Designed miniproteins, single chains, continued (2). Designs and how they scored, part 22

Each design is a single chain, and the fold is of that chain. pLDDT is the mean over its residues in the fold that is shown.

## One batch from the design tools (miniprotein)

Design m4782
Fold by ESMFold2-Fast:
Structure m4782 (fold): chain A 74 residues (1-74)
Amino acid sequence: MKTPEERLEEIEKEIEKVMNDPSLTAKQKLEKIRELFAEGVRLIDEIPDPEKRREAWKRLVELGAKATEKIVAM
């Protein structure tokens, strides 16, 4: 079964895929990314290593900020 870290990595890849998809509108990108971000936040709570958990949180927040910046620039 997939670990929380593996699932989070999949969420990170999906966020990157969504934010770079030229066929999606800003609204569609925002809705999908918000859902993925919420799932990512829950997965971070499942990470037992506090150092990995902190690193994962920083990565997810940075991705969320980057995605939001790209969407509002559309």
Scores: mean pLDDT 81

Design m4783
Fold by ESMFold2-Fast:
Structure m4783 (fold): chain A 85 residues (1-85)
Amino acid sequence: MEEKREEARKKIEEGLELIKEKKYVEAVEKFAEALRLAHEIGDKELILEAETNIGVLEIVQAVSPSPELEEALERYRKLVEELKA
């Protein structure tokens, strides 16, 4: 499970770098991958970090709407519901 924890952290770091580059769709995808791994290992801190970073992207979408970013965020929201079931 240590390998999956490190991979989830790496995905969060990659997502944060993508935000700096304004690659928001790719950032959502990285945080979604991190969330899947975090749920698989039961790491509540990594789950919270992934969800918090998506909150930043929700603000980006509200300020500068993009159809591609909305689609990516909708996919992430559906993933969250599936993982909480």
Scores: mean pLDDT 83

Design m4784
Fold by ESMFold2-Fast:
Structure m4784 (fold): chain A 61 residues (1-61)
Amino acid sequence: ADAEAARAAGREVGRAIREAGLSEEQAQKVMDAAVRAAALSGGDAEAILAAGREALKQLGG
């Protein structure tokens, strides 16, 4: 996994959280899911983005 691509994916998830207008608690849950996906996949950008998007849908973002 490319660390630069993984960081870019994390920033994309962060932007989506801000654009969705989530509460701080909901934003934290989405970021936690993305960070967990990064750890489990060895920093796979695709896995990070997928986890963030799924968490956003679950929280109504």
Scores: mean pLDDT 79

Design m4785
Fold by ESMFold2-Fast:
Structure m4785 (fold): chain A 55 residues (1-55)
Amino acid sequence: DEEERRLREAEERGQAAMPVALELVENARAGRLPDDPQRAAQVRQLREGLEALAA
């Protein structure tokens, strides 16, 4: 029960974070890097992953 509740909460948090994840994906596809170095690193990693999948 508690394990199922934790999984449900994690899924809800994942769904709530989906718009942010989609923004990161869109920035990676557009080749756009944000000013924040941490966000820029995330976009770069995502872009590298997408390029690897396309190759």
Scores: mean pLDDT 69

Design m4786
Fold by ESMFold2-Fast:
Structure m4786 (fold): chain A 80 residues (1-80)
Amino acid sequence: MLKEALEYAKRGLEALRAGNVDEAIEDFEKASKLALEVGTPLAEQAANAFRLAASYARQGNYDLAIKLAEVAIKLLEEGL
């Protein structure tokens, strides 16, 4: 779960940086679901941050989406 969540999160960041917004949104939503399955408080916070990243990407606020995804990745790594 944790490894897969990180893989989707990193794919989402790469997709967003490349301008593939729809792929980034899908990857962040998948990372959020997988992070929830980890079941730690930090992973739950990461899941919420991934959901917000997807929401901001959908709204066109890519800078904030990227920052939230980066924070979520750090929280998920610390939750291990």
Scores: mean pLDDT 84

Design m4787
Fold by ESMFold2-Fast:
Structure m4787 (fold): chain A 68 residues (1-68)
Amino acid sequence: MLKAVLKYLDSDVEIELPEEVAEKLKKAIETGEDVEISETKIEILEKIDENTAIIKAGEDEALVEISE
């Protein structure tokens, strides 16, 4: 099952996201397209690899790591 971990760059906050959100983020990283999650616009700022990207979520920047 896919898991995503969101690590905020402007704080020491790290959260694990549910599989449904992880699937949406993985697709966004693969396509480079913006995605909306829970009414928040997520923009892919930099794709590091197929499972890792720097994103902008609202006003915050975060590192996203996706694993199986």
Scores: mean pLDDT 77

Design m4789
Fold by ESMFold2-Fast:
Structure m4789 (fold): chain A 57 residues (1-57)
Amino acid sequence: SSALEKLIAAARAAGDERLAAAVEAIRDRNPDASELQAVAELERRGFSRAHVAAAVA
């Protein structure tokens, strides 16, 4: 998923290795996950929506 690869790249560029690792785990389980599905799973894993939005801004 290009959306997941963009999230991983953005998190790494921001130095947020914890967010990058979480998105990689989501990608490995479901490589076809949409950005919306990934954000929902990140929220379930304890990341706030604001945290994820800030990393990709």
Scores: mean pLDDT 78

Design m4790
Fold by ESMFold2-Fast:
Structure m4790 (fold): chain A 95 residues (1-95)
Amino acid sequence: AIEEEAEEVLEELEEARRAVEAGDIEAAREELGELVEEAGELADAIAKEDKEKAREFLLRAIGLVLRALGELEGGDLAGALEALEELRRLVEEAA
């Protein structure tokens, strides 16, 4: 169900946030990769009801993960955390 997949994304998002706050760039990259996979599963769940909403969600989610990764690579941990917070809100809106 959409709610179950959203909860899984939120759990991975919290792990990514903790890795970023700890300054563990390797762990943060790994968690961001897992977050992409979980966002894809949430998009698949949304697609069963609305394929257009699923596509819009997935494109926005991937864009936010790429922004977080880019900010991490640039050393802007605050920018990475901001991108993750926007993703959290996007996931909550999808549920």
Scores: mean pLDDT 86

Design m4791
Fold by ESMFold2-Fast:
Order: structure tokens, then C-alpha cells, then sequence
Structure m4791 (fold): chain A 76 residues (1-76)
């Protein structure tokens, strides 16, 4: 069975590929919130990395660096 976090990450990626960055951010933020509730550190790190990539595409390098740092901290 596909879990809810995996579905939210997939929906975020689809929105990102279509250039719907605000929709992608919303899905990735929901995936992050659920991953934190379930103590799924790996899924939370994936959500942070995806958020970093969306913000980089939007030209927000500060936010991109912030989210990448959060992902690396979780995987350390």
C-alpha cells in the first residue's frame, strides 16, 4: 500500500514538474508535517530537500540553503 507521505511527495513532484511551485511547496510542507508526526526522519529529510529545490527554482537561494541545511542535519 502507498502511504500518505509517499502520495504527498509524489503530488509535490508532479506540481514541481508542471512549474506550479506554490502547489509543490504546499504538498511538500504537508509531507514534512506528517513525517515529523510519525518520526520518519528519512521522509522529513526528503521533504526538506524537495522544498530546497523548489525555492532554488524560484530564485530564493536563501530559503533553498536553509532547507538543504535542515535536510543534512536530519541525516547526520
Amino acid sequence: MINEISLLLAQGLLAFQKGNYDEAIEHFRKALELAEEKNDTYAAALAYRNLSEVYRKMGNEEKAAEYEAKAQELLA
Scores: mean pLDDT 85

Design m4792
Fold by ESMFold2-Fast:
Structure m4792 (fold): chain A 64 residues (1-64)
Amino acid sequence: GELDRERAERLGRLLEKRLKAELPDAEITVEVVDDRTVRITIRLGEETTVLELSIEELEELLLA
């Protein structure tokens, strides 16, 4: 639903801010794949890391 998507977008923005703070020289893209899943792409030089996290995993990592 719309609320689930807003939640995913909010959590994705929090993760993006955190990753950009920790890796300022990296190209970081955060994409809301669906209401429950966020994809993070981290590119540092020639290295690319792709992570897919559920909303529940994002909450565990970002929210105390």
Scores: mean pLDDT 78

Design m4793
Fold by ESMFold2-Fast:
Structure m4793 (fold): chain A 64 residues (1-64)
Amino acid sequence: EAEKLYEKGLEAFKKGNYKEAAELFKKAFELKPDSVIAANGIRAARLAGDEELLKEIMALAKEA
């Protein structure tokens, strides 16, 4: 469920595992498009320094 993936993403983010957090937020957004999930995914991808993941999440947010 989207809610479980979002909670796992928040836990990864709290631990400083930003790439894992961004991937979890991306999966949560794909199941349930939500502006808060998208914003957290974008933030996590930026902190991870993963330009491709950032572009993917931003593109998904624009499609919603």
Scores: mean pLDDT 83

Design m4794
Fold by ESMFold2-Fast:
Structure m4794 (fold): chain A 68 residues (1-68)
Amino acid sequence: SEIEKEVEKILKEIKEKNVSKEEQIKGLEKQKEAAEKVLENKELKPEMKEEAEKALEIVEKVLEKLKE
């Protein structure tokens, strides 16, 4: 799965950067809010909508793994 590969990549990057779990969660929640705001635009182009939906799903899965 492309989404699973991106989640694994992000989790690996987080581990390599040695950033605190709390700081990573805060950053990811801001990214989630940004993606949700983009998706509120009813005139959004299909390509942009798919990109935003994919970004939101990836961020949500990473947040779930970090909050474990």
Scores: mean pLDDT 78

Design m4795
Fold by ESMFold2-Fast:
Structure m4795 (fold): chain A 90 residues (1-90)
Amino acid sequence: MKKLEEAAEEARKAGNEEAARLAEKAKEYYEQKRYGVAANAAIAAARIAIEKGDEKAAKKLIEALRELAEKDPENKEYILEQVEKLEKEL
């Protein structure tokens, strides 16, 4: 997923290695079609990015989470609830 890749790149540029690693892990899970686990990794990455003031990575992760929600009807409500909480912190 390009948005997860872009989020990892932005996080690395900002010195957020943990957020970058989690975004990369989310991409790996997405490629394995493990959308719920991918969403949890992306949520963790987004929280770290927000905490560090990395709005670019955070926005990319939020957009990635919206795409993950569309791929995973079972977890869609949970993912979108987390997206709403993350957007309020920006």
Scores: mean pLDDT 87

Design m4796
Fold by ESMFold2-Fast:
Structure m4796 (fold): chain A 59 residues (1-59)
Amino acid sequence: PLQELLDAMTREERRVLETKKFNEEIEKLADVDPEKASKLAYEYFLRRQRERRREGAAA
């Protein structure tokens, strides 16, 4: 499964794969609710920024 693959990858590689999968999910969601898809994409971007800062610099 996807989890086994992620476990074998580096942190950076996992982020790249995760972003790709997230984009696929957003594209699917856009067919049902474009507004929700746009908000989700924006939240993902902010979450990624805050998560990195929180763990590395935000303390």
Scores: mean pLDDT 68

Design m4797
Fold by ESMFold2-Fast:
Structure m4797 (fold): chain A 76 residues (1-76)
Amino acid sequence: MSAEELEAAAREALEEARRLREEARAAGDERAAALLERVEEALARAVEAARAGDLEAAQAALREAEALVRELAAAL
């Protein structure tokens, strides 16, 4: 995956995570909202790293986001 493709994918995922966090807050699911906030932080770091050309840092941040999403799914 190119840095440009990785940045675009991370940015798209970040927008989706933001939407899901607001949905979780509206539903009163504070645990899901907190996990989604952490997903947003990881995805934001992935976008920044990809823009800087640091593919290693970008992929590490994406793996962190994936682990948090798995934790969220297990908590449902």
Scores: mean pLDDT 82

Design m4798
Fold by ESMFold2-Fast:
Structure m4798 (fold): chain A 95 residues (1-95)
Amino acid sequence: MSMSEEEFEAEVSAALGRMAYTVGDYETAVRQFEKALSLMPEDHPERADLLTLLGEAYYKLGKYEEALEYYEKALSLDPSNERAKELKEKVTKEL
């Protein structure tokens, strides 16, 4: 389907979040991923992946309870998301 203006803005925010995560700016990564998710429709195919990335950013900030919440949200949308499964197991050991 053609990308809406909101979906385009979501993709830009997701890309900025990934770049921020790569350079260790986890607070900016959280803000950008949250913005991407807020602009993205609930049935968007990349939503589970972005929830997983948001959880990873919270994990890097030491916010393990928030990280777990987002991994569980990702798995509720895509139970086959192997990355979210692995990260949920890892964060559970930190709690």
Scores: mean pLDDT 84

Design m4799
Fold by ESMFold2-Fast:
Parts: structure tokens; sequence; C-alpha cells
Structure m4799 (fold): chain A 58 residues (1-58)
């Protein structure tokens, strides 16, 4: 799937915390593939964490 297809699916999620976390995770994956610095990757991972925690409660 293209990045646009993944983002469209994330935007359809009803829970805003899960949606925001998923967007941060997709951005983190793209940044990691582009060789972004560790500090940038850590910041994106921290933004994804609340969404992952909410998803784990389901």
Amino acid sequence: STREDVLAKIESLENPVIREGALAAVEGEAAARAGAPEAELAALAERALPGAEELAKL
C-alpha cells in the first residue's frame, strides 16, 4: 500500500488518541527509513506512545 492509503485508513479511526499515535508511528517509520537522527526518532516514538497504550486497552 502507498503512504497515502495508510494515512487515509488512520484518518478514519474514531479514537483521536489512537489516530494521532498511528500518524506519529507512520511518520517515525518514514523518518527511520530516511536516516533521521536518534533524537527525532525518539520524539516521534514518544508521540506514538499514548495511542499504543489506548490501543492495548482494547
Scores: mean pLDDT 75

Design m4800
Fold by ESMFold2-Fast:
Structure m4800 (fold): chain A 60 residues (1-60)
Amino acid sequence: MVRLEAEFKDILKLIAAALILIGEFPKAKVSIKGNKLTVEGDLSEEEAKRAQEILDYFSK
């Protein structure tokens, strides 16, 4: 099981990242708590890398 998280300064970027993650990883649990976005699930190494890239890109 993989758990990835990022904190966002911009709520619109957080929403954009959440929508992309929900669309690309339908088996993963995507959750929001305040300014923090969390992705949890049985992700492969490639899926985890892609999810992390999305989080990093939008959390800038």
Scores: mean pLDDT 83

Design m4801
Fold by ESMFold2-Fast:
Structure m4801 (fold): chain A 71 residues (1-71)
Amino acid sequence: SLGDAFGEVSQALRDKAPKEVVEEALRRLLDEAEREGAPATVYETLRRIAEEVGSEELAERARRLLERVRK
């Protein structure tokens, strides 16, 4: 579920997991958010986390999805 995916990302960040682990959790969270039709606020949060982790790929994906749901 979207909540479970958020929990996974939050846990990885709390545990200071390797960048690759956080990126994988973020990728799953983005997949789940798209599947469930998440609101703009979710994609804004995901974009910020991706930027902080240094994942340009995931930040770009979140930005594109944010643009789509705002319209």
Scores: mean pLDDT 82

Design m4802
Fold by ESMFold2-Fast:
Structure m4802 (fold): chain A 96 residues (1-96)
Amino acid sequence: SELEKEIEELKRKVLNRIIALDILSGVATPEAQKLLDKARELYEKALDILEQAKNSTPEQAKELIEKANKYVEEADKLIDKGFALDRQAEAARRAA
């Protein structure tokens, strides 16, 4: 079904983002790392919701997918903010 395909595609996206976070966490500043840790928590919440969606009615699954997408969007914004902080810290270090 289209819903099953949407769930699997979103799960794949989230899992790839978590893998990317694990790589990035090795080089982040402490301030950026705090944001990356929060992003990971949101991605894990999205995965839990998507697992619930797989075992739900089509109507419930649509609502759960929408909720999971919101967690993914929030996590993505935290990652972007984390990178902005890392770039700002590096610029300040080079200016000193």
Scores: mean pLDDT 83

Design m4803
Fold by ESMFold2-Fast:
Structure m4803 (fold): chain A 58 residues (1-58)
Amino acid sequence: LEEKAEEALRLGEEYLKKGKELKEKGDYTLASGYYILGVGYYTEAELLRRKLEEKERE
């Protein structure tokens, strides 16, 4: 579970980086897609982290 949360965070960072690079090249449509994916992975990582904390409390 921890590994999965870390992987999601890493993927979020990679997609945000790709989105920024595409935006600088003028590919705004493609950049927007990558940005949405990056934010999605960040949200997934946060949810997994919270579930881990809940299990640790029990």
Scores: mean pLDDT 76

Design m4804
Fold by ESMFold2-Fast:
Order: sequence, then C-alpha cells, then structure tokens
Structure m4804 (fold): chain A 117 residues (1-117)
Amino acid sequence: MEDASDAVKAEGALEVRAWREGDQLVATVVYDRDKPAKVTARLGDAEIEVEVTPDKVKVTVHSGEATVEAGDRQVTLKAGETAELPLADDGFSVTLRAGDQTLILLVLPAERAAAEA
C-alpha cells in the first residue's frame, strides 16, 4: 500500500488516512460529531469535495464529472452539481469514480474508529 496523503485533504477531521491500491484510492476520515469535516480529493481531471455534517454528507464536483456510489444508489455529478446522502450513526461509506480512478471513502465517528484494519 502506498501513502496517498497528497491526493486527499481534510479539514475539521480528527484523523485522515489515505493509500493507493493500483488505480484505487482508499481513504478513512474520523470526524467529531459536533463539528463538520470537509474532504477534498482529485481523481484524474475531477475535483471532488465531500462535506460531512452530523446529519448528512454532501458530495460536490467542482470540475470534471464523477459518479457517486453509496449502497444501492448511483448518481453521476457534473461540475457544479451536489448530491446529499444520509449519514448513519455508524458512519458512511461512498465510492467515487472519475474516469479510470476510484476513491473508496470511509467516514467514521470518533467513537467507532477503534476498529483495526
């Protein structure tokens, strides 16, 4: 696994880990329930922002196009578009795809981040 901290930036998060597995980028973000966290990722030509609040997750594409996959839902977003996804008490998992690049993002509340990989 290769460190990919430069590909994913987070503000307001308690902990961020990112690594590469081939063409796949994997990131885990630990957030405080009382504070919003913002994650910014570049996947090929796409710039994607994920905002985590206590009630919901917002995915915004700033440039290019990306597909957002969460559970059984799949939405394609173009530059300037936003999708809102519910945030469960146990955390949130989303797969972001842009071109040949994939990001698997795991968002975990601090109380539940003690699970070892």
Scores: mean pLDDT 73

Design m4805
Fold by ESMFold2-Fast:
Parts: C-alpha cells; structure tokens; sequence
Structure m4805 (fold): chain A 84 residues (1-84)
C-alpha cells in the first residue's frame, strides 16, 4: 500500500464519518495510526488500541454506538499524539 493509497483511504473513511460529526476525529486518528505504522511504532499502536477499547467500554449502555466509537477514536488519537 502506497502513501497515496493510505491518504485516499483516510479521506474516504473521514468522509463516511462526516454525517455522524466524526469526520475530523477519524481523519486525525487514522493519520496518526498510519504514521505510527510507517515509523514501526507498533508499541504506540497497541497502546492507542487499549485506550480506545477502554473508552468504548466506559460508554457501553450509556451512549449510542456512534458516540462510543467516536470517544474511542478520540482516546486513540490522544494516545498516539502523546507517544509520537
């Protein structure tokens, strides 16, 4: 997968999330995750995944699936910014 293909995939994902108010968080989280993979920072990806899962679990039964997933993406992006 080329860098251009990754960028196109990120924009497609962000566009699909725009109706849910999650376009910007999807773009940020996906861009940071792609950077971590390209830099070989699998440790950062694993910590971001754990943070996302914890955020989703905390909102299960309290918020919609969309809101829980959005919180997970925000937690992942925050962790990736901390580690990268």
Amino acid sequence: MSEAEVEAAIEAFAAAAEPYGAGEVVREAATLAAQAYLEGRLDAVREAEAAAKAAVEALKGKKSTVEALKAGLEAAARKLRELL
Scores: mean pLDDT 78

Design m4806
Fold by ESMFold2-Fast:
Structure m4806 (fold): chain A 57 residues (1-57)
Amino acid sequence: LSKEEQEELLEKLIEAMRYALENGDVATLGAALREAKKYLSPELLEKFLKELEKLKK
């Protein structure tokens, strides 16, 4: 994926994680984390994990 495609994916995954956390959807949480690990660079994966921690608040 290009950098632009990875940034777009990051935004979509954050939205999916927010929805999943609000609804207790463990399957969607797992799927989003797998996609993040598969397609995001290490730097963007770290950003994703930090945003996930913020969403728990």
Scores: mean pLDDT 77

Design m4807
Fold by ESMFold2-Fast:
Structure m4807 (fold): chain A 73 residues (1-73)
Amino acid sequence: SEADKLLEEIEELFKKAVEALRNGDEEKLKEVNQKIVELLQKLSTLDLTPEQQAKLNEMLAKLEKEVKEIVAE
């Protein structure tokens, strides 16, 4: 489905954002964050299944943990 494709693209972008953050690559982080916002906006217009919503929540939780580990709060 379109939602599944968007979720896969967002997951890949989250991975790239974490990598850019680890490397201190501000330009890459900006680029990736802009793309994430665009895809999340598209995803928000779609009715997600419970399975798709669970996947999104898991991806967001993983991203939050990895960001916290890098920035050490």
Scores: mean pLDDT 84

Design m4808
Fold by ESMFold2-Fast:
Structure m4808 (fold): chain A 99 residues (1-99)
Amino acid sequence: MPAIVTSEPVERLIGEKAASVGGTITGVESMDQAIAALAKALGAEVVSRSAVRRLGEYDVFSVRLRGYLPVLGAEAEALVVLLYDPATRTTVYFGFAVA
């Protein structure tokens, strides 16, 4: 059984065609696993990813996603920032989606 646990994504309308998305992913051993788990949780396609940067104890990167977002009722493009902690195998993510 996979040890990766994704929290239910927190989706909030912030404008007529814009929403915020956020959550946590635990049990990931790599940034690629975190990205795959995020894409699956949002039902979205990975379009691109940024280079990895260090911020304190976190590996930080952004991912561009595309897919249908229920809170917007439409196809949306999202930009999500992920903070990955290799010591705890935990990712915290937050981003914006626009239809």
Scores: mean pLDDT 82

Design m4809
Fold by ESMFold2-Fast:
Structure m4809 (fold): chain A 69 residues (1-69)
Amino acid sequence: MITEEQIKPVVDKVLEEARKLGYPVFLRYIDKNNQPSQRLANNDEELEKNVRKILEEEGPDVKIRVERA
């Protein structure tokens, strides 16, 4: 089970990056089966929700790349 202490620093980093790029953004990552995947975020709330879900599904060591949509 992933902890808030593992989630919060990733969320904070991704939020900072997305705010610099401007919404909407894509969250791109490689899943635990080594397949590329992405999620769209239109605002800070969607971004945080999507990052938390990625970390819960893929684990705390997943690398999330933020790109302008």
Scores: mean pLDDT 84

Design m4810
Fold by ESMFold2-Fast:
Parts: structure tokens; C-alpha cells; sequence
Structure m4810 (fold): chain A 92 residues (1-92)
């Protein structure tokens, strides 16, 4: 149905946004975080490849799992930035 096609298109847009965000994160990521980013990019590629064969529940669960892992990476980068600013404040 057209609604089904529209829902898949919205997931594909979210996948593209997640890829773009991971690319931005990778520019400032250490080797440990870069390895985790690469694993998430591979999960996004698998999700996109299999999206039409997945049930709506499986689609939501895979998107949610990937979004949580991306949020965890962002939190780690923010923590590192705050620690850097705290060190700069202690020295100046």
C-alpha cells in the first residue's frame, strides 16, 4: 500500500540521517569509538538491505537499538568534551 511505502521511505530517511550523524561523530572519535561507529554503519547497511522483508515490529526494534547505540556514542563524546573543558578551567 502507499502508506506502507511511505513508512519505509521514512525509515530510509532516518537511516540516511543516522549515517550522516555517525560520519560527523567519526571525525572527532578516537579509534575505540571509530570501531563502534563502523559496526553501527554495518548494522544500518543490513537494516536498509533487509527493510522490506522485516515486520513492522522488527523495523521499529532495529531502528530503536541502533538509535540507542548512537545516543550512547554521543553521550561519550559529550563527556570527553566536558572533561576537556574542566581541565582547561582548572589550568586557567
Amino acid sequence: SSEREKEIEEYLKQIEQMRNFLEILSQKADPELQKKIQALLEKLDEFEKNIESLSPKEQRNKLLDISIEIADLQTELIKKEREKKAKEAALG
Scores: mean pLDDT 83

Design m4811
Fold by ESMFold2-Fast:
Structure m4811 (fold): chain A 62 residues (1-62)
Amino acid sequence: SAKEIGEKAGKLAAELAKKGASGEEINEVLEKEFREELEKLSADQANEASAIIAEAANDALS
């Protein structure tokens, strides 16, 4: 589901953010690791997953 994919990708994004990775570096890793899964989502589901990822990364930096 979009939520499951977003939570998995968000966890990885948060770990990378805590290690000092830039947003560009995080995006490259997520694109590599989750591309196939994200491509199977509808536009609405992809937006949901992206929001979860952004929230997790932002929360990790706060």
Scores: mean pLDDT 77

Design m4812
Fold by ESMFold2-Fast:
Structure m4812 (fold): chain A 76 residues (1-76)
Amino acid sequence: MREEVIKLAEEAIKAAEEGDYEKAVELAERVARLSLEKLHDPGVARGALDAARAAREGDAETAIENLRKIVEHLRS
């Protein structure tokens, strides 16, 4: 499960980098749901929701930064 969440976060980063904000939002929201349901990590879920909000606003830099922090946290 942890690896699946990392994969989704990395796909969300790529979507944001490509300007596909709708996909970035969808993937970040999936990261948040799985973080609550499977990892029981509300901090990761909060970060993912913050990334989704940034993506909805077209703020790719903030969305990517938040998602990168999630990936690094989950790899630690």
Scores: mean pLDDT 85

Design m4813
Fold by ESMFold2-Fast:
Order: structure tokens, then sequence, then C-alpha cells
Structure m4813 (fold): chain A 85 residues (1-85)
């Protein structure tokens, strides 16, 4: 169910990226906060475009980008935690 996976991933991506970007700003990591927001929004937009078009190839590429953004968000979260502690 690619459509279900894409929708869930888009929702999680937006929530996680917004939360981490806020924490990154609090830690003084403005550059990383901006990078997280840009990548997360791009991934979510591509996922929505894939869902609208119904093109499996577009949707698969969007999923790959979203997973890349998720991985970046996880690594940035570790840096934010280190900076705040």
Amino acid sequence: MVEEEARELAERMEAVVEGLAELAREAGLDEEAERLERLGREAARLLREGLISGDEEVLKRALEKAKEADELARRAGEEVRAALE
C-alpha cells in the first residue's frame, strides 16, 4: 500500500522536522534547522505530488527522498541533544 505508506510518512516527516527544527533553533543551530525544514518540506511536497499523480515511479522517488530526510532528522536530533546538554 504505497499510498498509505506515503501519507503516513509525509505526516510523520512534517511533525518530526518541525519539532527538531524548533529544538535546533533553541540550541543555536539555525543552519541545521533551516536545512531540516527545507528537506522535510521538499520530501512532503514530493509525496503529495506522487499521491495526486498516481504515478508509482514518482511516489517511489518521493519515498526515497522522505527516507533520506528522516535519516537526516535523526542525526540532527542527536546533535541537538548534544548541544542542549
Scores: mean pLDDT 71

Design m4814
Fold by ESMFold2-Fast:
Structure m4814 (fold): chain A 103 residues (1-103)
Amino acid sequence: LKEEAEKLYNEGLALLFEEKYEEAVEKFKKAKELFEKVDPNDWAPYLYLGEALLKLEKYEEAVEEYEKALELNPDATSAWEKLAEAYEKLGKKEKAEEYKKKA
């Protein structure tokens, strides 16, 4: 399971860098399900799933994934920055400024 989770995660990263965002989302969703079983504290799949969703303009879904990444790792500075960006896109100015100050 761990090797399968890592393979799916790496495939998702490759797709993300190729700008194949919908395919990246599918790989990261499968990776996070497997990581929940083998390493439930791995926050990286949530962060990159959020990034792929943000690129697809699925801002509410991106917020959920970034919030989960921060729940697992509150020191993830990149997640604070991306969460602020997603809230700006949703028109939630006060929330965006709150997260910018934490970044």
Scores: mean pLDDT 80

Design m4815
Fold by ESMFold2-Fast:
Structure m4815 (fold): chain A 77 residues (1-77)
Amino acid sequence: MSLKEKGEKLFEEGKKAFEAGDYEKAAKLFKEAAELFREAGDLEGAARALFLLADAYKKLGKEEEAKRLLEEALRLR
């Protein structure tokens, strides 16, 4: 499996965790997906994962971390 394919798999698993209300698990999966997308050179994929990671952090009450992730995602585009 390529880095991009692995990132896509973790991103989908993260979305399922988010839909289930497991925001801690979703955050971990989105973070790993963003790292894999970045390593693969898929900056758009990395940005998408960082946006959902920020949403997960907002659900966890981590507002400052969420803001920094949104700024990082914007810089990748």
Scores: mean pLDDT 85

Design m4816
Fold by ESMFold2-Fast:
Parts: sequence; C-alpha cells; structure tokens
Structure m4816 (fold): chain A 77 residues (1-77)
Amino acid sequence: MENIEKAIEYIRKFAEALQAGDSEKAIEYGTKAIDYLAKEDKDFAVSVARQLALAAERMGHKEVAEGLKKKADEISK
C-alpha cells in the first residue's frame, strides 16, 4: 500500500497548504497525491482530484481548483 500511504501523506500536506493560503504548495501537494492514487486506480484518482478541486473552489481557492481540474483531465486520458 506504498502508493496509498504516499497519497494520504500528500493529502494532509495539501490540506495544510490550503489552510495557510499557499496556493502554489496546495497545487504541488494535491497533484502529487493524485499521481500516487493514479498508480493504483486512475478512475478513483480522477474522482478524488475533482472532489478536491470542488472543495478548494468552495473555500475560495480558484487557482488550486483549476490546477486540480487540469490534473484530473490529464489522468482521464
């Protein structure tokens, strides 16, 4: 479960970056988490990326939401 453990680690860092208002770090950590999830299940990774993007948008982090939507589109190829 190496990829899942790494994904959880980066999701925690993503949440911390969002709380700190650090959009650049939030995009970095969010995309890393999604990359690790995609190694296990691409469809699940796309679903998680879109859910995180929606959460970021609702919190007012439009740039983070756009970054995660772009990553979801890239993986759903």
Scores: mean pLDDT 84

Design m4817
Fold by ESMFold2-Fast:
Structure m4817 (fold): chain A 65 residues (1-65)
Amino acid sequence: GPKDAEKGAEEALEKAKTYTEEQLKEALDVVKESLKQAKEVGASEETIKQLEKLEKELEKLLKEK
């Protein structure tokens, strides 16, 4: 559900802060694929927004490396 997606996104972001540049790139690719799939299956707008937020946060972390 939406709460599970939000918790998953937050947990992934916390882990990403400890990641190497390579691991951040891999995590970003997974999030982008998940976002594409979520949009294709008609996931809730809340779930899509959480994935989009996670994508932006991961891109920011990667740029800071």
Scores: mean pLDDT 76

Design m4818
Fold by ESMFold2-Fast:
Structure m4818 (fold): chain A 58 residues (1-58)
Amino acid sequence: MTVEELIAKAKEIVDSEDNPEKAREKIRETLGKELRGLSPEEAARVNQAILEEIEKKA
């Protein structure tokens, strides 16, 4: 799975959930294995995209 695919799936989870804590929980449960396979730079990109999507929805 590519970093772009991970970002897209994470954003979809954030957009579908009313509660940002629940959205982050679902991301960990659904994408946790893929996230652990990322380099530090790739992980930072995914985390940044998640934070931006949460902020945009707030």
Scores: mean pLDDT 78

